# Designed miniproteins, single chains, continued (2): the designs that were tried, part 62

Each design is a single chain, and the fold is of that chain. pLDDT is the mean over its residues in the fold that is shown.

## One batch from the design tools (miniprotein)

Design m6144
Fold by ESMFold2-Fast:
Structure m6144 (fold): chain A 98 residues (1-98)
Amino acid sequence: SAKERILKELDRQIAYLDANRDQISPALYAQLRAILDDTKARISQAKSLDEMIDVLNEASARVDALVAESKAEARVLVHIESGLTLNIMYLYVLKKAS
């Protein structure tokens, strides 16, 4: 299902964040991890494709609001943002095909 695919992709994003934890500040890690954990929980509770899109758009906006000083921190932020955007695009394509 679309929900299962999104949850697996969020798990991969969390795994990437955890693997690169030593390359970012503890504060940035805590903020990004909280956003991803919250997003995963809200996707699990979502009852429609539109709810999942809204949750991912909110998560994307929260990540975009963060500022990174180092190239490594910026790289992690871009990776997480790109993953959220791809998930949003996938759900919109699925909605249009239905």
Scores: mean pLDDT 84

Design m6145
Fold by ESMFold2-Fast:
Structure m6145 (fold): chain A 90 residues (1-90)
Amino acid sequence: SEEQKEKIYELIEKLEELAKKAKPELKKVVLETIKEIKELVENNTEPEEFIKKLREQQKKISEVAKKEKDYKSMAEAIKIINEIINTVKE
């Protein structure tokens, strides 16, 4: 729905703000995640596939963030992506 799309774009703005504060490798993965979310929205991707791809990105974020010891940005990114997943499930 239009309302779901607006909510997702508000959450994307939060990810963009987080990316500015994140360590270099985590920043790259967060920016890739933003690009993928935009493509999933634009393509009207089915909820199941949308959620699957977001879970894969959460895993990549966790792996990179742990290597860089950027635990704060990791926690915030995972939380925002979970909010996007919950919006997609509506």
Scores: mean pLDDT 88

Design m6146
Fold by ESMFold2-Fast:
Structure m6146 (fold): chain A 58 residues (1-58)
Amino acid sequence: SAKLTAALNAVGLAMHERGVDALSPEEQKEVAKRLGVSVSTVSRAQRLIQAARAADEA
């Protein structure tokens, strides 16, 4: 979905900017607010990015 794609891009960028493997719950809420999506969508996007990063960095 378009909302999930936007969340994937935003979460990936935020994780890169922070140099972290996971965003805090507060950071996830901020991303959700900025995109106008649910926190659940952002959390799901983060899990997908974590899985992709693990595969690419192994």
Scores: mean pLDDT 80

Design m6147
Fold by ESMFold2-Fast:
Structure m6147 (fold): chain A 66 residues (1-66)
Amino acid sequence: MKKVKIYVSKDEPQEVIDRLKAELEKKGYDVEVIYEDSSEAAAKKAKEDGQTQLRVRMHRIAGELA
């Protein structure tokens, strides 16, 4: 089981966040959702952690869930 961090804005739809979390947990990931004040702040934090694979934006998530 691998840990994954998802950086999201507080303003993003909770429905999309919940669906992404459920899909990743179904694939065996231990998902940690990190809420930031804005999409910009979320992207910055993901970059600062040096984990580009863990950086997620809502519009990209929607595409992956389709």
Scores: mean pLDDT 63

Design m6148
Fold by ESMFold2-Fast:
Structure m6148 (fold): chain A 80 residues (1-80)
Amino acid sequence: SMNKDNAIEYIQHLLDVLKENKAPKEIIDKIEEILKKISTLSDEEAAKVMEEMLKVITEGFEENKSLEETIEEMYQKVEE
């Protein structure tokens, strides 16, 4: 559905930006695992994960968290 496609597109765009900026392999691998996990979810589950990821990113920005910490939290949310 559109919600799942939006989640995949968002994470794929993030992955592309990270690769373009030569992010560490560990970070790239975590984002790829997040994409893989989202692809196995229903549309409703994917929408929920997208909402949680946006929250983690927003909180990371407000708390001045590193990119690495933000990606770790995103990975943890998808694993739940």
Scores: mean pLDDT 72

Design m6149
Fold by ESMFold2-Fast:
Structure m6149 (fold): chain A 88 residues (1-88)
Amino acid sequence: SRAREVLRKLSEEQLKAGIETAIKQAEEELNDPNSKYSEEEKKLAEKLLELLREAAESEDKEKRIELLVEALELAEAYARENGLYAPP
């Protein structure tokens, strides 16, 4: 996948910094008092955050990349469904 190829080119330091930023953004979105998530949307957001946290704790670069790819695919699906995807 395109995301996997891009992530493989990043250093471990860049990957970790990106994961930390993504975790912060996901937590802010999940804790937004103005958002009303359906049970399904909340479950997706919780799974995304869990994958990002697992990626942050991983010592294996390939496992970290696979977890990030799964998280990105879930985030993209969620963004499209909830109108959070910025059109080009």
Scores: mean pLDDT 73

Design m6150
Fold by ESMFold2-Fast:
Structure m6150 (fold): chain A 95 residues (1-95)
Amino acid sequence: SAREAAAAGDAEKTADEMRRHALEGGPVQASGAVNAAFEAAGKPELGRDGVTAAQRGDSQAAADIAYRAMLEGGVEASHKGALAAERFRDAALAQ
């Protein structure tokens, strides 16, 4: 769904889907999604607060931080963030 929204050029919908996945996936997946979103946006330093929030179990704060980063990065950053978060989830499930 996040990948589909990104392919359609809908940055806001892509960010919403990533936020939902961060809330549903738990702290490890949320940390991965935050890092991916901020790396894609070219602002990896801003991801630190989101990763820290996820590590404390505050998935809502982590999701909100990721959502903001994806909106700031636009469609390109949202697409790259969604793909990276999906790969992180797949790797975590494979282990």
Scores: mean pLDDT 58

Design m6151
Fold by ESMFold2-Fast:
Structure m6151 (fold): chain A 60 residues (1-60)
Amino acid sequence: AEAGYRAGKEAGEKGGVGAGAATGAGFLHQSGDSPEVGGRAGALAAGGSEEVGRKAAKTG
């Protein structure tokens, strides 16, 4: 439980941050939309990963 939560949280934060930054930049370049939209989508993905880790710890 705790190991799962810690792994999920850390992986989500590190992976989500990297993926969020890459996704935001890619989105900007492809759509020409505002950077705020891309950045928000990335942050949302990172937050989701943390919550998944939290639930895994609580359920396990």
Scores: mean pLDDT 54

Design m6152
Fold by ESMFold2-Fast:
Formats: structure tokens, C-alpha cells, sequence
Structure m6152 (fold): chain A 74 residues (1-74)
């Protein structure tokens, strides 16, 4: 559904504008972003998901559990 993919893309892009995206994401949400990266056929959605997982992984303020979930998604 293109509308649902557009809404999800807009949400991921908003999270990418945050200084510390992990503050707005629980572990289950980080894992779901990883699932989107691995299963989505939408290239823009995969790119946004990858960038967001990298942002969590590279954030020095992110908890180790969030970083582990992000690494597993990559």
C-alpha cells in the first residue's frame, strides 16, 4: 500500500531529523525498522531505514541494547 509506505517514510524521515532518535524509539521499534530494511521492496524506505539504524548505532548516547538491535537490523 503506497499510502502506508509514504506515511512510514515520513515518520522515518522525521526521526532522522532528531538529534537522538533512540529517545523516540523502543527496542521493538528498532527491530521493526531492521525488518523494513531486510524485507521492503521500496528503495527509498530501505534507504531511510538503513540511515536511521546507522544513526542509532553511531550515537554515543544510545544505550547498548538499542545499538545491538540496530546492528542486528543492518
Amino acid sequence: DEERERELLERLERLLRERHPHLLLDIAQVKEIGRVLKTSKNERLREAARRLLLAVLEDPEAPEEHKRAAQEGL
Scores: mean pLDDT 85

Design m6153
Fold by ESMFold2-Fast:
Structure m6153 (fold): chain A 89 residues (1-89)
Amino acid sequence: TRELLEELERVSKEGVELALKAGRYDLAKQILESAVKAGQALYQGDWDAATQSVLDMARVLDELARLGVPGAEEVARRARDLAERVAAA
């Protein structure tokens, strides 16, 4: 649980920073909202809701990658890896 929360914080922070550098404040907000929902679900032991919220965050990161934002593809992959780890917990 603690390791999953720490990775969620790292991935969401990096994703928000990338979105802000790209001038996509709307995507930064969506990443933050998905991360907050994922963290709350993890705290409550709602693994299905946590998995879905991490996947929602990954989708926004994939949009940043599609826009050619450097580093976004790597952060999106880490978000998907996190979702798989949450789903397996």
Scores: mean pLDDT 87

Design m6154
Fold by ESMFold2-Fast:
Structure m6154 (fold): chain A 69 residues (1-69)
Amino acid sequence: SAEDGRRSGLAAAEAGAAGDAAGAATGYHQMSKVSDTPEAREAGLRGAEAGKAGDAAAASVYGLQASQS
């Protein structure tokens, strides 16, 4: 759902801002599964990939995009 996607994206963005790339990856992966819009799912997938690569700063940028979906 849109609400579940927003909650997962917010949690991932907070993890990324705190420097927790693994936490960001987990949250964004969840967002990609539960979001109702293709745009939100794509943002979640890209954020998860950035977090998996260890790029917490890039993951936090995708969190800002996710918060707008």
Scores: mean pLDDT 73

Design m6155
Fold by ESMFold2-Fast:
Structure m6155 (fold): chain A 100 residues (1-100)
Amino acid sequence: KKYLEENREQIAEDAEKGVIGSLKKALEAVRNGDKKTAAIYLVAARILLSFLRIVTEDDPERLARVEKVEKLVSEAGKALDAGNYDEAIKLLEQAIKELE
């Protein structure tokens, strides 16, 4: 449908910006030692990534970037749970860079 096709790109861009924003807030929380706030923003990023995956399913290049970011966010969450804040920071910075 014409309207969905025209707006799909904008929806994807807005979702990507939402993921970047959530990941940047998670990164700030990890840097401040606020594990709870970091975990909340990682959940928000994962929800937005799931949405973005659906929106980009017919764009192989974008889908590959989304899947890479999903993996990085998952590993960052695991590092955060283990108390490996330096690794969580590194993984979150990589995830942000993949979407920028």
Scores: mean pLDDT 84

Design m6156
Fold by ESMFold2-Fast:
Structure m6156 (fold): chain A 84 residues (1-84)
Amino acid sequence: STEEKLEKAIELIEEALKKLPGNRLLEEMLQALKDMKEKKVSEEEFKKFVSALIDVLRALAAGSSGERKELLEELAEGLEEILK
């Protein structure tokens, strides 16, 4: 269900935030996903939002290095799996 996919996406971002505490973008992504869950958005709206997040995360990873790059790539891959 869309609710289960939202919960998995929230968990992935919460885990990323444990490793990158205070990252404003991840905090904003987490809040947006929580708001989407509360509002019971459609699967189509969820997919569009998460697809946009994946693009942003991959762009940021391309400009990053080390553990930050790996975490951003892992987060993007995890979100892609949720959309399948």
Scores: mean pLDDT 87

Design m6157
Fold by ESMFold2-Fast:
Structure m6157 (fold): chain A 98 residues (1-98)
Amino acid sequence: VVRKPGGVVTLEVAGTREDAVALAARAVAIAQELGFTVLDVKVSGRTVVLEFETVEDAIAVAERLLAAAQAEGLQVTVHLDEEGQRLLDERKRREAEE
């Protein structure tokens, strides 16, 4: 099975299912604000799976969600495909160097 790298992002919330549902709704709102297309949204327990057309769209939405979650005191873990993970790690390093 060939999976598109970085087009799928999985978010794990350290909170409740309600936090995961709220995060999914916020992800859709952020994507709409940025002009990105959300192909799929699935919520399972405390896990949110989002599917986008590109790895860059997935990373941009994930970063906005992480920033929003941290501001609200929620811990969120992001799981990306290999290419998405590399780009996220590179951006995180760049922020640390500033």
Scores: mean pLDDT 71

Design m6158
Fold by ESMFold2-Fast:
Structure m6158 (fold): chain A 64 residues (1-64)
Amino acid sequence: MIKVVVKAAGKTVVVTLNESGQITIEFPESASKDVIDYAVDLLLEAYKKGLKDTTIEVELKSAP
């Protein structure tokens, strides 16, 4: 399982890729699309690098 947590402007976006290849995205209604896209990109990069069980946590000081 690959899990990406992005925290920006007090909002948290969580993107998870499970063993079955299913992507789950959890975000608040007020989350920016740019932050969601950023979290998904981080997940895809981790997957391309062959990471199988990792958690990536990023805190953005300002929302894009």
Scores: mean pLDDT 77

Design m6159
Fold by ESMFold2-Fast:
Structure m6159 (fold): chain A 74 residues (1-74)
Amino acid sequence: SLEELKKKAKEILEEMRKKGHLPESLLDEIIQALEKAKSKEELVKLLKDVRDTLYSSGLITEEEYKKLEEVIKE
């Protein structure tokens, strides 16, 4: 469901917050954008953009990239 996908995505982002290598303001903006997504398609598009942007910027690890990819595939 859309709610379950949002919950899983938020859990991954909160684990990233605990690791302390992403700016708090950026994480808050991403989480707010996820909460505003009205469809699974919109949420998946947002998560792909987040995943690719954070990884290409060196802000997340390969492991974190794969966790986001797994959520997107559901």
Scores: mean pLDDT 81

Design m6160
Fold by ESMFold2-Fast:
Structure m6160 (fold): chain A 59 residues (1-59)
Amino acid sequence: SIQEALQQAAASLDLSQVADPARETVYRALSILGLPAHAFSPEQLAQLEQQAREVLSQR
């Protein structure tokens, strides 16, 4: 699921090296699921970034 992929992505990221950790978490999660980021609308990506921020806040 997307939530599990976001959690897995967040656990694998070095946040000190990324300018936008929420966006990188989303792209990593989509890569885990085999989904292309360009297939998503900006609004859909923004929703995923909100979910990523919540996952990252739990670290």
Scores: mean pLDDT 77

Design m6161
Fold by ESMFold2-Fast:
Structure m6161 (fold): chain A 89 residues (1-89)
Amino acid sequence: MVEEEAEQAYEYAYAAAQASKNGGPAESEAGGVIGAMGSAMSAALAGGVEGARLAAEKAIEGAKRGGGDAPGGKLAGEAAKKAAEGMAK
């Protein structure tokens, strides 16, 4: 379901932000970014443009919640947004 994929994008972006904020390994940050992108693409496939937009919004919220200015959170949010925009054709 689209909302479920969007919620996963939130969780992955949150994890990436937390890893980045706490000086965690780059692997943890990269995993969160990749997960956020994958969740956004899945939401786009399931719900089209609206699903993609919801996933991108959730990823940005998760990034802010996990550490609004943390590089990993910003990267995860941007990656989800770009993935969503790429799917919205």
Scores: mean pLDDT 74

Design m6162
Fold by ESMFold2-Fast:
Structure m6162 (fold): chain A 93 residues (1-93)
Amino acid sequence: SMAQLSRELAQAESEALRAYVEKDTERLREYVERIVRLKLELGLISEEEAEELLRLLEESPEEAFFRLLSLELRRAVDRALERREKRLRELLE
């Protein structure tokens, strides 16, 4: 179920953030790997992006985590801009 995968993703993201704050590098590695696998199953990242993230994870769990956050932030900003443009269009018509 896509709804179940989305819930598992949200839980993994929450746990990764906690691990980062607590400076638990081993736990951060586990949850970042889980996030990458779940995002790939949900079609939110490509196979190429997943392979690059998993390679980065071997070298630096923190850098892999920050790259994931940067991708999420970019997507969140793009979605917010699309909603704002739609709302402005409705107000001007």
Scores: mean pLDDT 82

Design m6163
Fold by ESMFold2-Fast:
Structure m6163 (fold): chain A 83 residues (1-83)
Amino acid sequence: KLEEARKKLDQAIEALEAGDFDTAVKYATEAANLFAESDVSPIESTAFAMLLLAYAVEADMAGHTDAAEQLRKIARDLLRKTS
């Protein structure tokens, strides 16, 4: 389950590198849900959230405001569950 979460995170990163922010949101959402269910360490959850916030900036700069808002929402939920 945790391994699947990390695989989904890798897929989200790959989608961002390709400039496919909608696909990145999809895989980031799946990864975040799996992380929430897997009792991931606060450090891992925080790192993931920070990565999503960086991605949100890139999405906003590319004009994908809806994707950026979804990435920020996922990051907030990860940080809320960790803190």
Scores: mean pLDDT 77

Design m6164
Fold by ESMFold2-Fast:
Structure m6164 (fold): chain A 73 residues (1-73)
Amino acid sequence: MEAEARALTDRAVELAREAAELARQGKILEAEIQLGMAKIQLGVARLIGASPEDLARAERAIREAERAIEEAK
């Protein structure tokens, strides 16, 4: 369970970082899709008991991606 939860939070971080990069390139639709996937991974990680540290890391990456998308609009 712990290894699975960590993998999900790691994936959420990767997807969120990709979303921020896509937003900075003006690819808003692609950025929104990646951000949505990141949020799904975070939600599942939370349900299966990811650590507070891993959840906080993924939440921070998602917030940065959300900000990048808003700034790119």
Scores: mean pLDDT 85

Design m6165
Fold by ESMFold2-Fast:
Structure m6165 (fold): chain A 59 residues (1-59)
Amino acid sequence: AAARAAALALIAKVYPQLKTEAAQNAVLAKARDVNNAANDAEVEAAQVALEKAATEALA
């Protein structure tokens, strides 16, 4: 799905910029939720959570 591809692209861009192991693990956990989502609603919710976690980790 497009949301999963966007999530992988976001992780590839953001992950190397994360300053702490805790932030890296938090982003990876949200990425895993996107990858393991069973339906479109879960993918959408997980993608929003991943974007939020990435934004907070970079701030």
Scores: mean pLDDT 75

Design m6166
Fold by ESMFold2-Fast:
Structure m6166 (fold): chain A 84 residues (1-84)
Amino acid sequence: SDLEKALKLAEEALKVTTNPIAKRLLEQAISYLKEAMKETDPVKRKELLEKALGYLRQALRVTTDPEAKKLIEEAIKYVEEALK
């Protein structure tokens, strides 16, 4: 699924990022993605995905590692597809 791909990409980004602020933001995004994947209420699931997307976008803005940046951008695209 798109969310499984987003989660794997975010976890890979966390492994390769060196910025401690970006790491914390990615950890928050990963937490919300995992909660969204377990949520059965579509309204609550959307809210959790929007929170995850917000944290991914913040991580992208503070990330300086090009490899991490690319993985975060791909994760964002999969979360945006899941929100359609």
Scores: mean pLDDT 89

Design m6167
Fold by ESMFold2-Fast:
Structure m6167 (fold): chain A 95 residues (1-95)
Amino acid sequence: MSPKEAAELLGRMFEIDIAAMREMGADEETLERLRELAERTVEAAEKGDLEKVYEYTKELAYLMLLSLGVDEKTAKELAEKAAKLVVEMVKKLIE
């Protein structure tokens, strides 16, 4: 699919995750930061900038995991893994 179509799909997935975080009691400041990171990730995906997709997704996943009470070390390891999986997904979708 096109980079724009892949970015739209990724954006929809982030909307679901952010809605789940709201239902779990995340504060408005956290939700705002998650929205900003999701928007930046979508823009990077539209441009095919996989490096920025990795960086923004890693920060987004890390913030989500910390908000769920996961310790910093585990949150960093899981966020890096999540970011790599998202990059591979976007890469396969735009091939």
Scores: mean pLDDT 85

Design m6168
Fold by ESMFold2-Fast:
Structure m6168 (fold): chain A 71 residues (1-71)
Amino acid sequence: SEFDELEKQVLAFLSLSPEAYAALTLEQVRQYIALLEQVQRYREERGDEEGVRTIRRLIAGLRERAAALEA
């Protein structure tokens, strides 16, 4: 399903090395934020509170990174 594809993309994101994460462009960071926001909505709909908290932390970190790259 489309949600299984989204979850695979989240796993790929979580598997990034620190070097790969640091090398993400602003566009790539924004794409990951959009991806994680979709995952957050689907997890909220199914009542996965722990999964929502995890995704919210990841989004917060990426938003901080995006702000730094825009400076």
Scores: mean pLDDT 83

Design m6169
Fold by ESMFold2-Fast:
Structure m6169 (fold): chain A 84 residues (1-84)
Amino acid sequence: MEEVEEAVRRYRELFERAEEAAEKAAEAARAGNYKEAVEHLDEAIEALREVAELAEEELPKAAEAFRKAVERLEEMKKKLEELA
């Protein structure tokens, strides 16, 4: 049971990190700080990739959704890099 609690906590921490980083990226982009926005998007992408990898065996549908989210963030990062 403790193993499950640790896995859930790790999963939640990674997800929260991705969400927080994505929010910071959006705020930086709105302020015109595109370089800072790119840095925060990198953090969000890394966290979501880890979440997708952890979810792949147990929750394949969720893992696919997270992989698509990573692709969207990578596209957004590329656009922001052009503006930086």
Scores: mean pLDDT 78

Design m6170
Fold by ESMFold2-Fast:
Structure m6170 (fold): chain A 71 residues (1-71)
Amino acid sequence: KSFGDQLLEALEPLLTPEELEQVRNVLRFLESQGVTDPETLATAVLSYLEHYVPDKAEQVKQILDQLLSQW
């Protein structure tokens, strides 16, 4: 599995289907630009969610930090 796929799976219980689709769009855009490193992908996703779903941002950060520590 790619890091992006694991990131989406890790966030699935926390995010709505609409929020998860927006995260998928962010990841697809970055991948189209040749960005594949886990740290940059996680940082971009966190920044997006901090802006658009700030009520979930702390939990998202914890999940992403855990995922990065295992990758």
Scores: mean pLDDT 85

Design m6171
Fold by ESMFold2-Fast:
Structure m6171 (fold): chain A 78 residues (1-78)
Amino acid sequence: MELRTELVKENLKVEKDGEYTVEATVPAPAGTQVLVRVYDENGNLLAGEAVEVDADGKVTATFKLPKGTYKVEVRYEV
């Protein structure tokens, strides 16, 4: 299997501390396990969540983030 990494949000701007839901479309079958990773603007990994692709080809993950700018990536195997 090949490991794929896709950038889903280059510039997620968070205006205030809170819970933020990230949704992405992944070109993988429903039930594929995906790791959603959140990085700050300097490339530091802040959070990660393992989720599955739904019947519509989407993954959804919720993170508690402080004010800042973030990058979100998804990783999965095909």
Scores: mean pLDDT 78

Design m6172
Fold by ESMFold2-Fast:
Structure m6172 (fold): chain A 109 residues (1-109)
Amino acid sequence: GPEEAEKLGKKAVEAVRKGNTEEAVKYVKELQRLGKNAKTKEEAEAVLKSGMEVLKEAVRVGDIETAEAALEAIEAAARRLEELGTPKLEVELEVGMARLMVAVLKAVS
């Protein structure tokens, strides 16, 4: 359910803040799996939101590996939202922002 995605996102954010990239990536990969397998729009939206929170924190601290993993989780959740009937434009705006954040981080690192 949405609560599992929120818990994984919070754990990943905490790991990023502590400089624990390996743990952050581990939680984010679980978040990506939840996004890909979401049964409801609410579950997929929770993964998208959590992935975006992790991405913002990874960008803030310069953690490229976690940022790239978070983008993959965001893209998985976005694809699942489209399959579940969310308008493509809404999902493409979120994914576009996430891709831009990762591209900028990699360009300045």
Scores: mean pLDDT 89

Design m6173
Fold by ESMFold2-Fast:
Structure m6173 (fold): chain A 98 residues (1-98)
Amino acid sequence: MEELEEFLRRVEEELRRAVEEAERRAPGDPEAQREEARRIAEERGWWALVGLMEASEAVASSNEEAIRLYAEGVLRETGDERLAEALRALAEAELAAS
């Protein structure tokens, strides 16, 4: 679980950095900032963050689909099947507690 917690902290930091850079590139335009943040994540190979962004868009339609997209992003970036499964288990447990 600590490995997953450290990884999620890294993805959170990557998101913060992508948002800050996107705000500099498209000041005062939230729509353009969202597009820029995704482009920055893709350019930097932050596929877990790309998966998280896709999950954020999918969650309005399906929590199951959102969890799948984020887990796929983690697997794409790390190649670590165990880490991707740990993320899925955590997200499913949090959903079940809601």
Scores: mean pLDDT 80

Design m6174
Fold by ESMFold2-Fast:
Structure m6174 (fold): chain A 83 residues (1-83)
Amino acid sequence: MEEVFKKFLEYLKNALQSTDEKEAQELLDKAKKLLDEFQRMLEKKMNSSTPEEAEKLKKLMDLLNSLFNQAEALTKQKLQAAK
């Protein structure tokens, strides 16, 4: 879990720092794949959790999606400004 999250953050940071559109997109794709895997793990855990725990896990998934969407938007905006 921790290693997956660490790699996810590293891919987002590297994508934001990239000046190459193809490289940035590949890094975003890798981050998205890790996010999808992490969300599947959380969904499985929610099925065996109490209602209160399931709600907390749902909020965590929403926060992770928001983080990815923000990083993707900022990365694309930076690359578009360079065109």
Scores: mean pLDDT 78

Design m6175
Fold by ESMFold2-Fast:
Structure m6175 (fold): chain A 104 residues (1-104)
Amino acid sequence: SIDKFRENLIKTLERDIELAREVYEKTGLPEFKRLAELFEKAREAIENKDFEKAIELLDEAERLLQALLEANPDLPKEIKRKVVLLGASATLLRLALLILKKSL
């Protein structure tokens, strides 16, 4: 049960990494490359059962996405929607990791 839950968090992060890389290729904005790196490090932290580090990395990703939206108000609506989805995913993953940490 806990192992399957952890595997699902990793799969979600893998999709987030792919989406971050996709929006980087479309926009050229270095913040999306940094976002993909943060998600990759968070995935590695979850695999190593370092949930505290994963939570910190996801919090950094959320702050980066917020700053990116504020700095780039004229981003295409399609890209803005993807940024909102990435932010929601990071928040949900962070909350899920907090629950997992309390279960251990």
Scores: mean pLDDT 88

Design m6176
Fold by ESMFold2-Fast:
Structure m6176 (fold): chain A 77 residues (1-77)
Amino acid sequence: SMNELMVGVMAGVMAMARSVVLQDPSTPQSVKEEMEGLWKQMDEIVRKVEAGELPAEEALKQMEELMAKMKELIKQA
């Protein structure tokens, strides 16, 4: 569905942001560790959507909240 496609797109954007933060040697270790924690939550959301355990619309709401947290974390980097 279009919502499932959007879940994949959002996951890709978050993966790119994670990669940038982790590859930057100036990023504090604490920020990198929190980013990994947020990514684990993201990965679990994607897994549940793929397993049919979570509707894509609900997943997008949860991903929006995680995106906001990642945005805040990146400002500290």
Scores: mean pLDDT 81

Design m6177
Fold by ESMFold2-Fast:
Structure m6177 (fold): chain A 55 residues (1-55)
Amino acid sequence: KEIDEKIREIFEKYGKEANKKVQYLIDQGKTWEEIKKVVDEYRKKAFEEALKLKE
């Protein structure tokens, strides 16, 4: 139960952080390619942490 909540929190945290960063980059006029890199970075971090908790 705690593991499921932790996984949800991790993805929710990184998702919100990525969204804020994306909004900032859009306001700065960054390209989609640059924005995609940031999103992929947060996604990788979330998966790595979630997989570690799954054990």
Scores: mean pLDDT 77

Design m6178
Fold by ESMFold2-Fast:
Structure m6178 (fold): chain A 94 residues (1-94)
Amino acid sequence: SLEEELRKVLEEFEKKAKEIIEKTKDPVVAERMKESLKRVRELAEEAIREKNEELQRKMIRGLKSVLEYTEETKDPYLFMMLLEQLARELEELL
């Protein structure tokens, strides 16, 4: 199901995000990543609770895009910016 796919993508995303956060030496950048990650998780749970399939699909695509781009560049500042942008875009869909 779409819900199961979102939960799997979110789990993989959180796992990789935690690795990036742990390797991030700038405490301000790390804290911003943690706050955005928390917000993305909250938005995912809300999308599931409300059965908002459009938000679920957009979240799956957004999370996959952030991961793919971040794995290629390995820049923690870029990851922070992309994660903050994703959270903002997803909030606008509520």
Scores: mean pLDDT 85

